# Designs tried in a protein design run: designed miniproteins, single chains, continued (5). Part 64

Each design is a single chain, and the fold is of that chain. pLDDT is the mean over its residues in the fold that is shown.

## One batch from the design tools (miniprotein)

Design m18347
Fold by ESMFold2-Fast:
Structure m18347 (fold): chain A 102 residues (1-102)
Amino acid sequence: DKKLQAQIYLDLGRSYLAKGDYDKAIEYFEKAIELDPNNARAWLALGEAYFKKGDYEKAIEYYQKAIEINPNNKRAWRNLADVYEKMGEFEKAEEYRKKAEA
């Protein structure tokens, strides 16, 4: 029940993200997380929205939440590498890139 509603909000957020409406994407991803806080995909998507807004600190926080829930989420590890690279932290970017490949 709540998981189905969370999936609908996640899909709506993804649609807004694709359209470049990052604030609405964030709103719907937050609603998805409120209904299903263990949905690693929703935390990953929230991080991606903040990354696109240039809020790298929040992107890192939410990617870390996705990894805490699902450590096998190689996309979250790659996204962490990408954000650290954007911040000029190349050593951390390389460490997380290796975790994505492991």
Scores: mean pLDDT 88

Design m18348
Fold by ESMFold2-Fast:
Structure m18348 (fold): chain A 59 residues (1-59)
Amino acid sequence: KEKILEALEKAQKLGLELSASGLANALNLSQSTVSRQLRELEKEGKVERVGKRYRLTEP
Protein backbone atom coordinates (compact mmCIF):
# COMPACT_ATOMS: atom_id res chain seq x y z
CA LYS A 1 0.00 0.00 0.00
CA GLU A 2 2.77 2.48 0.93
CA LYS A 3 4.43 2.23 -2.50
CA ILE A 4 1.09 2.95 -4.20
CA LEU A 5 0.56 6.08 -2.08
CA GLU A 6 4.13 7.22 -2.78
CA ALA A 7 3.71 6.66 -6.53
CA LEU A 8 0.42 8.59 -6.56
CA GLU A 9 2.02 11.46 -4.60
CA LYS A 10 4.89 11.69 -7.09
CA ALA A 11 2.48 11.53 -10.04
CA GLN A 12 0.33 14.28 -8.50
CA LYS A 13 3.37 16.57 -8.15
CA LEU A 14 3.95 16.07 -11.89
CA GLY A 15 0.28 16.73 -12.74
CA LEU A 16 -0.35 13.09 -13.69
CA GLU A 17 -3.12 10.65 -12.79
CA LEU A 18 -2.39 6.91 -12.84
CA SER A 19 -4.59 3.96 -13.75
CA ALA A 20 -4.37 0.61 -11.97
CA SER A 21 -2.41 -0.82 -14.93
CA GLY A 22 -0.12 2.22 -14.97
CA LEU A 23 0.62 1.77 -11.26
CA ALA A 24 1.20 -1.97 -11.77
CA ASN A 25 3.75 -1.24 -14.50
CA ALA A 26 5.46 1.53 -12.48
CA LEU A 27 5.71 -0.61 -9.32
CA ASN A 28 6.38 -3.96 -11.05
CA LEU A 29 3.31 -5.50 -9.39
CA SER A 30 0.43 -7.51 -10.83
CA GLN A 31 -2.63 -5.51 -11.86
CA SER A 32 -4.79 -7.67 -9.55
CA THR A 33 -2.59 -6.77 -6.54
CA VAL A 34 -2.68 -3.05 -7.37
CA SER A 35 -6.44 -3.09 -8.00
CA ARG A 36 -7.08 -4.81 -4.66
CA GLN A 37 -4.86 -2.35 -2.77
CA LEU A 38 -6.44 0.64 -4.56
CA ARG A 39 -9.91 -0.59 -3.55
CA GLU A 40 -8.75 -0.82 0.08
CA LEU A 41 -7.24 2.68 -0.05
CA GLU A 42 -10.42 4.05 -1.66
CA LYS A 43 -12.48 2.43 1.12
CA GLU A 44 -10.15 4.10 3.66
CA GLY A 45 -10.70 7.48 1.96
CA LYS A 46 -7.02 7.89 1.07
CA VAL A 47 -7.51 7.75 -2.71
CA GLU A 48 -10.35 8.58 -5.06
CA ARG A 49 -11.23 7.21 -8.48
CA VAL A 50 -11.58 9.63 -11.39
CA GLY A 51 -12.83 7.64 -14.37
CA LYS A 52 -10.22 4.92 -14.89
CA ARG A 53 -7.51 6.79 -12.92
CA TYR A 54 -6.77 7.31 -9.23
CA ARG A 55 -5.45 10.20 -7.17
CA LEU A 56 -4.77 11.05 -3.52
CA THR A 57 -7.52 12.65 -1.43
CA GLU A 58 -5.02 14.03 1.09
CA PRO A 59 -3.00 17.19 0.25
Scores: mean pLDDT 76

Design m18349
Fold by ESMFold2-Fast:
Structure m18349 (fold): chain A 56 residues (1-56)
Amino acid sequence: MEELKKKAEEYSKKAQEYAVKAGEHIRNGDFEKAKEYIDKATEYAKKAVELQRKAR
């Protein structure tokens, strides 16, 4: 169970990191890269939530 909690926090942190990078690309007008980072942020956020549910 402890490993699942750590993985969930790691994925949550990666989701936050990708969201920040997406924002930077939006500001630079690179919407294609921004979309890639948004998709990655969403994937990691979903994985973090799923691991939190399993760690219950």
Scores: mean pLDDT 80

Design m18350
Fold by ESMFold2-Fast:
Structure m18350 (fold): chain A 88 residues (1-88)
Amino acid sequence: MTVAELETLFFAALDAQDYDAAREVLGELRSVYLAQTEKETTREKVAEKFDEAETALDNQDAEAAKAAFVEADVLVGLEDLQRAVAKY
């Protein structure tokens, strides 16, 4: 399953208010995102944002869960851009 497929499932679960399914998908996204990070500082921040998303799911706060996930995605994307620039 691709990251895009996992993201689609996560948002679909939140829209359905299926917080248990959202948590399972978020766990898979966490594993993929942490494996994709190379810098310890980025990995720590990404883990913190996934912890925030899990806390939001515990409170059934879909908007807070989405916001925390988007912040994690931005952090990984910034590191990916830094690596791409360094390659050329």
Scores: mean pLDDT 81

Design m18351
Fold by ESMFold2-Fast:
Structure m18351 (fold): chain A 60 residues (1-60)
Amino acid sequence: MSEEEKKLAEEIAKLQAELLKKEGVKPDEKEILKNAEEFVKEKGLEQGKLYLDTLKEALS
């Protein structure tokens, strides 16, 4: 995984964990990061960035 893909996956995982905390769910941060890394690998950087923007909007 490239450095850019790794950073994107880490940002996605952080925002997903924050959404779960707001919903009253204790996040499994390791599992969330693994799933985010797999998402970025399968869908690529463009789709990953779109998903990140969606998560940012959900948290604002």
Scores: mean pLDDT 82

Design m18352
Fold by ESMFold2-Fast:
Structure m18352 (fold): chain A 78 residues (1-78)
Amino acid sequence: ADEQLKAAFVALEELAADPERTLSYEEIAKRAGVSVETARSVLNALVQAGLVEEVKPGEYRLTPAGLDALARLRADQA
């Protein structure tokens, strides 16, 4: 549970590093240090939440709502 939440935060951070770029779920898995299956599960949850969009099959981009959510998460991390 906590590990999945940390992976989600890392995925949002990596996508926010270049909002114009898409990243594959494999690249996100590598950057977050999780399995491809874990990254796919986390990304599916973020897509359902409207924080990430699947631009092309297997390629993801951060939404404006995702940027706002990440900013709030960063502010709450004391």
Scores: mean pLDDT 77

Design m18353
Fold by ESMFold2-Fast:
Structure m18353 (fold): chain A 89 residues (1-89)
Amino acid sequence: KEGAEKAIENMRKAKEALEAGDLETARQYVIEAIEATKDIKNRKAQIYAVAGALLGSAAIWYAEQGKMDEAREAFDGAIGSFEKALEIA
């Protein structure tokens, strides 16, 4: 499942970049993860893909505010949502 797998991979890389203190790289990986979700064709999986995209975007917003614990929680939520998308189809 090309879209969901790529979204998970890129969102994990975004979280790693944030832990390294590189917000610009983290933002780029979130963008790549969101782009990967457009390859998800299953309607139910798309709901989780949208949730993952929103949470990944929220993680960057929290990081920009200096709210690192909230950013980490949002990244974990995004990864979990994409994992559910992968599980469904």
Scores: mean pLDDT 85

Design m18354
Fold by ESMFold2-Fast:
Parts: sequence; C-alpha cells; structure tokens
Structure m18354 (fold): chain A 93 residues (1-93)
Amino acid sequence: SAIEAWRAGDYEAAAAEYEKRIAADPKDVDAYVNLARAYLKLGKYEEAAKAAEKAIELDPKNAEAYRLLGAALEKLGKKEEAEKYYKKAMEIL
C-alpha cells in the first residue's frame, strides 16, 4: 500500500501508489495531498505544486493543500507566491 511504501521511506513507490489511486478515483483529495508530499520528499517540486493545486481545485478549504503548494513554490524560488498560499492555509485553520 501507499502507507507501507511511505513508512519504508520509498517515496517513489508511495507516489506510484497515489497515482494509481488518482487513476481509479480522480476526486480523491487525500491522494493528491499525499502525492504532493511524496513529490516534495523526492525533490520534484513542480510536480508537487501541480498535485497540491489539484487538491485545492477539488477542496478549496483544504489547509494542508495550500501549505504544501506554498512549500513547493518556496523550493522553486517563488517566495512571494509561497507566502500568499501559507497565508491562505492559516486563514482556513
């Protein structure tokens, strides 16, 4: 399972399992959130941002998705954009 791969530190396998969940259910918000986390661990920051953006599209009140988008954007050097999404996450909490 994705959780087993994550616990083992195999973020590539975890990402692949979340991608399988999304293929089966493209409205699985938790799968997009966890895929964004896996991509952040892998240093795949553009892919992490896209996964977080999809989670926000599906659930615009998901504070964790905004936080993850902020983290990905900060790693991409987009600090001002990251701060806006961190603020959005805090406003939702």
Scores: mean pLDDT 87

Design m18355
Fold by ESMFold2-Fast:
Structure m18355 (fold): chain A 76 residues (1-76)
Amino acid sequence: MEEIVEEAAKLAYELAKQGATPLDVSNAVARLLAEKGLSSRVVTAASNTVRNLLEKGITDYEDLKKALRETLEKLL
């Protein structure tokens, strides 16, 4: 679980740092989580969490990681 949270947060952080849009980042996170075998409900919730944070200008790795952990722990 922790490894998936770290991979997703790292991906979101790196793409946002490179200037990817919140939508592009959320789509990349969704693809990663789906490839890891998470359900569509969990994938949708996690990707929406990332998009909402990035749309608010929250791009810090620790903030993204914390929000993703909270979302996944609540649904898994």
Scores: mean pLDDT 84

Design m18356
Fold by ESMFold2-Fast:
Structure m18356 (fold): chain A 65 residues (1-65)
Amino acid sequence: MEEAKKLADEYEKKADEFASQGNYVEAARYYLKAAIAYRKAGDTEKAEESLNKAVELARQADAAG
């Protein structure tokens, strides 16, 4: 459980890094990985937050063309 949460935090940090670089596709992928890991850790709130970020960034990447 604790390891899953640590991985989720690490994925979220990677996602933030990619987002700050404008790499929205990679950022969305890492937020999705973070959401899955948070779900595994039982942190539903963080999982939903990360999933929402992944969806929004994926839409931005798609809309940008």
Scores: mean pLDDT 80

Design m18357
Fold by ESMFold2-Fast:
Structure m18357 (fold): chain A 64 residues (1-64)
Amino acid sequence: SAEELFEEARKLLEEGGKKVQQLVDEGNFEEAEKLSKDSSKKVGELLKKGYKLKEEEERKRAEE
């Protein structure tokens, strides 16, 4: 669950980074910046959900 969200975030960063690098290599800096910002927003959402879920799971285990 939480690990799946973190894995999705990692894959988004990897794919986004690869595409951003291609755009930079082509001199398309504006498109690279837009893609980078969009990817960062999506990654942030996944990480927020993942940390919240992981914290809840760890609290449940610690209470036992």
Scores: mean pLDDT 78

Design m18358
Fold by ESMFold2-Fast:
Structure m18358 (fold): chain A 96 residues (1-96)
Amino acid sequence: SEVDQLRQQVLEQIEEVRKKIEELKEKLKDNPEVQKWLDALEETLRGLEESLRWALEHLPRDEALATLRSLLGAVESLRKTIEDLKNGVLPKLREP
């Protein structure tokens, strides 16, 4: 179904973003301020997954579909935020 397809897409995107966060945590393990920010992003991903589960259990089909599309957009926004961090933080931390 369309709901099942969107659910899988959202969960797959959440997992991809989670892996990127884990990579950054390992690369930037000596920077406690970045670690705190990455922890906050992981909490945001957890909240998105909880919102997905809630929507599927409680919302009518059309509203669930709209919510899933919004969640997909939110995960894409987090992906961009992580790429911005990589571009802003990684070069600076690699400077001698």
Scores: mean pLDDT 80

Design m18359
Fold by ESMFold2-Fast:
Structure m18359 (fold): chain A 64 residues (1-64)
Amino acid sequence: MVEEAQELAANIPDEISGALLLANIAAGVSAGDSDEEILKSAAETARKLGDEETAKKIEELLKK
């Protein structure tokens, strides 16, 4: 699940937005957060960056 979110972040056309989302995911992993906590944080970060499509895709990973 987290690896799928990292792939979504890497495919964002805006390099800065993609890098910020990847940094958010990496920070959660380093802090020992659960996959669910990391994905929720990543979806919120994607929305704050204006990427609602990526946020929705991350939320679909949470439903599995």
Scores: mean pLDDT 77

Design m18360
Fold by ESMFold2-Fast:
Parts: structure tokens; sequence; C-alpha cells
Structure m18360 (fold): chain A 68 residues (1-68)
């Protein structure tokens, strides 16, 4: 379906960003993918990846705050 193709594109962009260490960008794309996957009843496909990216982003933000 068109929705499934769109969700897959966002998931792939999120994965590319995550592998590049761009966690804020990864979270953004995974959230877009999650919105579509929820409509398809497949949110679990991306939820774990989103959680992992959010954890990494949180760690970066905490480190930045502590270093200042």
Amino acid sequence: SEEEKEAKKYLEEGEKAYKAGKYEEAVKYYKKALEIYKKLGKEEEVRKKLLEAEIELGIELIKEAVLK
C-alpha cells in the first residue's frame, strides 16, 4: 500500500540517521514512521527503534548539560 511504502521510507531514513549517530534526526523519522504504522496496527515494528534513539538522544543531552 501507499501508506506502507511511506512508513518504510521514514523507517529507512531513521535507520540511516541512527547509524550515523544523528539521534535527533533518527527520532524525527521514527516518529513519522510510527504515525503511519499505528494506522496499520504495526507500531511495534518501529517502537523499539524509536525508544533506542530517544535513549541515545537523552544521554547526549544529559552529557551536554553536565559538561556545562
Scores: mean pLDDT 82

Design m18361
Fold by ESMFold2-Fast:
Structure m18361 (fold): chain A 55 residues (1-55)
Amino acid sequence: DELEKLRKELEKLYEEGKITEEEYELGLKAIDAVENPSVPVEEQQEIRDKIIELS
């Protein structure tokens, strides 16, 4: 599961102090939005790309 891997990557980066708490929270919200079936597939892809940029 690619989104689960991104979530764990964000957690690791936050724990290592490489990203701020704000960036971590934004990343988690973006992943949560993609996990929500009400979000269109196209928007899910855009959110995923933004999460990768935060990583």
Scores: mean pLDDT 70

Design m18362
Fold by ESMFold2-Fast:
Structure m18362 (fold): chain A 94 residues (1-94)
Amino acid sequence: MLQEVLEKLEAKIKEYEAKGDLSAAISLIPPVVVLRQALRAGARTVEEALEWAKERGPFNLTMLTIALHEAGALGEEELNEAGKLADEIVKELA
């Protein structure tokens, strides 16, 4: 499942590059990097990857949720939770 997410994102990057949408292609690179880090850490499922990312902080969680959402593997509730966590930490830094 998580490997399929990576394959879908890599395919989307290539599709955007082929269409000349370099901005869209580049925007998926950090999500792919974080997803690859979760896989290297031993995450096999969407749930395991999200738990890994929560322990690593809001940037990793946000990038991973973008990756999962773009691949169609993330529910609306999980996306909203990640967004709230990222927003709270940005507010503390401001």
Scores: mean pLDDT 75

Design m18363
Fold by ESMFold2-Fast:
Structure m18363 (fold): chain A 64 residues (1-64)
Amino acid sequence: ARKEELARRYIRAGEQLVEAAKKLGNDPLVIKSAKLAAEILRNTGVPEAQEAADRILKEIEELK
């Protein structure tokens, strides 16, 4: 459905933002953007998106 398709797109965007943060040396703006993407994913109510949000937040915590 439309909600699931949107969730998949946000999951991919969030994963790309985490990779960008790692490559750019933990840029605060990129980290903030990744956290926002995770919040959006958590609010979709899609289980796959909630799992992706938790994973993104964990990876950001590891970046300090």
Scores: mean pLDDT 75

Design m18364
Fold by ESMFold2-Fast:
Structure m18364 (fold): chain A 86 residues (1-86)
Amino acid sequence: MKVVLTIEGASPTLITGYALLAIGLELDGLKVTVKIDGDTLTITVEGADEAVVQQFIDLGRRLAEEGAEVTITQEGDTLRIRARFP
């Protein structure tokens, strides 16, 4: 499965933390792409198993608890999580 996490309006600290998470997943053998554009972070993970998918859903819930507006959408074999901070 493919997972795309987009975080908009993110602080530099939050961007750094999630970028390090993405590097960890790449080191575990997953195909990971990280794009940073100002305060927007996009992480794309290809070949995600059920545990990685659940991890990203849980991250989306955490971002919502931290004040982000979170939308989770599944399009075929792609899970999209978008989090937007005010």
Scores: mean pLDDT 83

Design m18365
Fold by ESMFold2-Fast:
Structure m18365 (fold): chain A 96 residues (1-96)
Amino acid sequence: MEAVEHLRKAKEAIEEGDLEAALKHLLKALLATELPAEALARAIGHILRAIGALLDGDEGEAARALAEAARTIAEHADPETAEAAREAAEAAEELA
């Protein structure tokens, strides 16, 4: 499904060190995922933190924020999407 494909692309971008591409794909995954409003707001907060970190040149903080956004998706998504989100989060945590 579309969310899983975007999460896979986010993981690949993270593994390549391309945090701007990772952010793009993770945002697309978030928009394709059915989340409770509170979880969606929390994930958006982490995405905004990642954007701020990238603007400041803080790639470590950007990777941490992307990991937290992916973890939020994993907590609330269906099992297949949650697995892909956990893998993306783990890749971001390794990069941070």
Scores: mean pLDDT 85

Design m18366
Fold by ESMFold2-Fast:
Structure m18366 (fold): chain A 95 residues (1-95)
Amino acid sequence: DPVEEDSRANEPISRLLKEALEDPSVRLVILTRGGEIVGLLVHRGDELEFRGELTPEEREALLLALELGILTGGNLWLDEIDKERLEKAIENVKK
C-alpha cells in the first residue's frame, strides 16, 4: 500500500493462516524449513501476496506450488524447495 507502512512486514503469519481456514476461497502455500515457517503465498481471487523473507528461488517455487494446489484443489506445505519435482507434478496433473 502506497499510503501505509509495508503491510507485508507488519502482518503476522498467524492472521493469514486464520483467514485461509475461515475463507475457503483463499488458497495458501506454506514454506517450512526444519519445521519452522519461513514464508507463505496467499492467493485471493486475482491477488497474490508473499509473506516472509523469501529468496527469488523460493518465490518461484511457491508460485509453482500454488499452481499445483489450484489444479488439485488444496493448500500445500513445502518442507524444502524442489522446483524440478513441482514442475514435474504440475506437468503430470495437466496431462
Scores: mean pLDDT 65

Design m18368
Fold by ESMFold2-Fast:
Structure m18368 (fold): chain A 68 residues (1-68)
Amino acid sequence: MLEELLKKMEEALEAGDEEAAKEYYQQLVELTQQYSGVVNPGMEGIEAGVYLIRAAVLMTVNGLADVP
């Protein structure tokens, strides 16, 4: 799920579709929020965090999000 969302976001950014990129980024943020309050998120939470960081970097580099 997260990998698919990141891929779709990357494809939207490549196509210059800022609205689609923002929508996929929001979906990534919402999915990863379930782990943000977890002390021991496990491998799933760690993977979610990695995808979120990658997505945030891509959005920031493309001028669609502020620096973390």
Scores: mean pLDDT 71

Design m18369
Fold by ESMFold2-Fast:
Structure m18369 (fold): chain A 75 residues (1-75)
Amino acid sequence: MRALLEAARPEAEARLAAVVAEGRADPELAAAVEAAEADPARVAAMLALATAEVAAEREPERAAELVATARELYA
């Protein structure tokens, strides 16, 4: 379980970086993106969810367990 989340983390980080870059390029979203990035707890929660989503895409049969484990690791 943990190993699946750890393997998914680099891809989750890349996906979040792409979303942040797109949001910063949009004047309507830039302020919201900056506010989210300024909150370390929010960044950690977003990364945890993104990591669980990537892992669940790879192992859909374990999706619920992956989400629960990610919440435990980043709670």
Scores: mean pLDDT 73

Design m18370
Fold by ESMFold2-Fast:
Structure m18370 (fold): chain A 73 residues (1-73)
Amino acid sequence: MDEEVEEFVRRAEELVEKLRKGELSDEELLEEVARLSREAERLGGDPRLTDEQKERLAEAAAKVQEALKEYLK
């Protein structure tokens, strides 16, 4: 689980950076958001997830939502 949570956080941070730089096409953005959403759902449903891992997952998801709000304005 640690590797999966770390991978999710890393991908979320990369998405935020690319969004702020305008490096993603609308198609790439939709694909990456869809992938992260599916991954978050899978990870969030795993009973092996610790409270710390849940917090990290939620924090990463919140950062993506914040960046998307700025991008979609």
Scores: mean pLDDT 77

Design m18371
Fold by ESMFold2-Fast:
Structure m18371 (fold): chain A 87 residues (1-87)
Amino acid sequence: MIAELVAQLADPDPAVREAARAALVELAKTGDGETVAKQLAIFLPPRLADPDPATRAAARAALEEIASTSPHEDVRRVARQLLAQAA
């Protein structure tokens, strides 16, 4: 499901992008930390490098919120790592 939500961050509809961002943040709180961390590391880098600035902004916003709100240390670590690479 994380792969599908990450794909939706590239949707042309801003409402779809915002819903996907919110759902990713929630999965980062409620899901298995190890699985979520691995899936974020696999699927988010292409969205952070997307040619669409709106897609990049949505991916960055999701990672910033995940880094500050996830209870899982592995998830927060991966989110911070991906943000540092995108800067």
Scores: mean pLDDT 84

Design m18372
Fold by ESMFold2-Fast:
Structure m18372 (fold): chain A 117 residues (1-117)
Amino acid sequence: TYTVSVAVRTEDGAGVGYATEKAEAGETVRFEFAADVAAGTRLTVTVSVEGPAEIEEARLTLESKTTGARDEVTARRGESGESAGGGRLSFLPSGAMLGVFPAAANTTVTVEVTIRE
């Protein structure tokens, strides 16, 4: 069992949410955060896993509670992903994953992470 951690912050470093879940290799864990921020705020999402496990894939979804507009980006290990709405996912040298997204007002952020050994 491995601990998966997700942190959501504004670009200026203010905390929006933090959560951890335990998963086995090959499992997908889902996190959901309410980002009650002003329109045009850029959000950063950091995904990490502890131990010898690695992130295989992450999918990030932003959904505006105000307009219902939805943006998604997916990246597998060793790749970067970009969305039509300007969201981006990339791997850090540490093996953690960093997402950067322009947020609409009152956005729900969903993070789905699949891990491997």
Scores: mean pLDDT 78

Design m18373
Fold by ESMFold2-Fast:
Structure m18373 (fold): chain A 57 residues (1-57)
Amino acid sequence: MEAIRLYAEELGISEAEARANFEHGGFADTVEGAKEEIERIRRAAAVGRAAARELAR
């Protein structure tokens, strides 16, 4: 329960959407699992933005 709320808050989505992602995505519904996935998503987004900035020269 707490993992789903944490995931929803960090990604800016509803708890219902976060729950669906956990159920259909096969993610571990633990606080630790949620934190690890959030960190990976944030890192991927940051890398994507850096790459886009490099291309926009």
Scores: mean pLDDT 67

Design m18374
Fold by ESMFold2-Fast:
Structure m18374 (fold): chain A 70 residues (1-70)
Amino acid sequence: KEELEKELKKLQEELEKDPSNVDAHVRLAGVLFKLGRYEDAREYLKKALALDPQNKAIQGLLKTVEEILK
């Protein structure tokens, strides 16, 4: 849907300006998940977790995406 595509573009631009933005990585993964792009969502969640390894919310989201990809 056009709204998700606009959000995806905005988040990609945000990450180009600040590649260490954990929230932007998580939000981008969420948009990709809504689009059914689970492998891309997993990649961004892994990047977010690398920036914040103790974040239980990111760990839980990554586990959920990995279960879908099994």
Scores: mean pLDDT 82

Design m18375
Fold by ESMFold2-Fast:
Structure m18375 (fold): chain A 74 residues (1-74)
Amino acid sequence: SVEERVQELVEKAGEAIRKGDAKTAIEHLEEAARLAASAVEEYVRRENLPESPEEVRAALEAHTAALKAKIEEL
């Protein structure tokens, strides 16, 4: 799932932060953001949702932001 892939990337970013590798951490976080954006369009099309793509994107971005905030606590 998108959430599982985003979580995996966020966890890898956290591991990189613990090792002092900020560049790798940023790369993983950027990839997580790209996947979240791409998945919004796919999810809307697949589920034939009445909701706007922007509303679905906002919800997915909120989940990504929450995971990112957890990384900043590590």
Scores: mean pLDDT 67

Design m18376
Fold by ESMFold2-Fast:
Structure m18376 (fold): chain A 69 residues (1-69)
Amino acid sequence: MLPSLEELTLMARQIAEGTDIGRALALMGAAVWVLAGEVERATAIADAVAAGDAAGALALLDEVREEVE
């Protein structure tokens, strides 16, 4: 099944145990995923958030925006 926004948020919580960055990245990833409907990119963003790779997550968000246009 497609990952849920709740699952992305939960990942952010586990990573961001005391950090605002992880929560922000998960919410951004979830919002872009909902707007774009891009499952594969949403999963890649979730993986980047889970790895704590803020730069990678932001780069993937940029790719999703370009694809939607």
Scores: mean pLDDT 59

Design m18377
Fold by ESMFold2-Fast:
Structure m18377 (fold): chain A 60 residues (1-60)
Amino acid sequence: TAALMAELAAAVRARDAAAVRALIAQLPEEQRRAAAQYVVIEGNRLGDAELVALGREVLA
């Protein structure tokens, strides 16, 4: 899972919402909530409303 989390961080930095969504779907369910929270936090830091919305959808 460390490799998937590294890819997720890279996709978030690249602001690639489609890649972020695909990577979260590949994570074990236990890690999906933490990954979605990470995406919301980093999306807010980057000012990327699409990443924030994506993370919130996963958390709902």
Scores: mean pLDDT 82

Design m18378
Fold by ESMFold2-Fast:
Structure m18378 (fold): chain A 78 residues (1-78)
Amino acid sequence: MELEKQYEELLELAKKSLEEAKKEGKKKLAEEFEESIKLGEEARKKGELGKALVYYGPAAAYPAIKRALDKIIEERKK
């Protein structure tokens, strides 16, 4: 049960990354996240939790990475 909650949280984070990419007009990135989410969902349905983690992980982590990158760019571009 608890493990399923963890994967649901990862999926929500990944979906948020997709929304951000869409808002910024990053078409290729949005397509990549959408595909990864679909593949992760399929893996999760099959009980392949390790695969689901691999597919959800990068997208779920992207908001944190993006924030760091945004700050670096902002600091340099003046």
Scores: mean pLDDT 74

Design m18379
Fold by ESMFold2-Fast:
Structure m18379 (fold): chain A 56 residues (1-56)
Amino acid sequence: SLEEELARIQAEADRNLATARENLDKYGEITGDQELAERGKAFAERTLARLVAERV
């Protein structure tokens, strides 16, 4: 159903965001560029939220 498909999309977006945040945190630790890592996490959050909203 559409509701099940939307729930799957949201769950996938949530997992993708968690992975992106983890990878960007590691990037910040390795490079010392915490500002870029934080901006990257904010960008990923906004982008995934927008993509989910576009699907609704």
Scores: mean pLDDT 81

Design m18380
Fold by ESMFold2-Fast:
Structure m18380 (fold): chain A 101 residues (1-101)
Amino acid sequence: MEEEIEKKIEELVKLAREFWLALVSQDYEKMKELAKKIYEKAKELGKMLRDQFTPEELAEVKRLFGVDDGDIQAAIAYLMRKGLFGEAVAVALAYDIYKEE
């Protein structure tokens, strides 16, 4: 399970890097494509991790990031715990983009 979590984090780190580069370069089509991939990977990661967080911890992530999906909340919380703050923000932005489209 830990090896699978580490692999999903590595995938999210790569996607988040590409997402931020697309946003800075104003490549909005690539940004939207990456947002969908980030959402899907974060959802998978969050499902594996949801039981590791209290309802209060997930509610705080919901408040700070505006994310209504509990699995995405768990993914963000875990990335924050790992010090992957840029990746956590990318997941939150990807969620917003995916829900708007």
Scores: mean pLDDT 86

Design m18381
Fold by ESMFold2-Fast:
Structure m18381 (fold): chain A 88 residues (1-88)
Amino acid sequence: SAYEEAVREIREAARLLDKAHEALQKGDYETAIKYANEAIKEADRAIELARQADVDPETRDNLISVAETLRQEAEELKKKAEEMLKKK
């Protein structure tokens, strides 16, 4: 179902964001940007799937909110990694 797919994409976005954080901590800014971009893509897919999900409006809105939060965190991490790359 679209709901189950949205949940899977959210989990994948979170996993990719964790990898981006690990790369950022290691000073691997290019890898951090790569994983952040992948996390954004998965979060965008999750939002699309959540909007199509046959669930109550509250559950759908919550799912979209979680995906949007992950997208924002990935965008912020990407910006930080890009700024660090410019300082080297």
Scores: mean pLDDT 89

Design m18382
Fold by ESMFold2-Fast:
Structure m18382 (fold): chain A 81 residues (1-81)
Amino acid sequence: MPSAEELAERAERAVREGEEALAQLPEVVPEEHRALLAEALERARELFEKALEAAKAGDVEEAKRYIEEAYAVLREAAAAL
């Protein structure tokens, strides 16, 4: 089972990769879609920070919950496109 620290590291990488992908999106992608994805990435980053705090406190279950919420935000944004 991944530790809370490992889960937090994975979440951080996912957000960074998402931000890099957003920056590399073709100009033909509608601005509304870019804005939606950018907002979702910012929300995911906030949830990731909470997950990292929980992980540092040793609260693995709380860290997992925040990470799941971050992924849910990203999935909902993708589904709305």
Scores: mean pLDDT 73

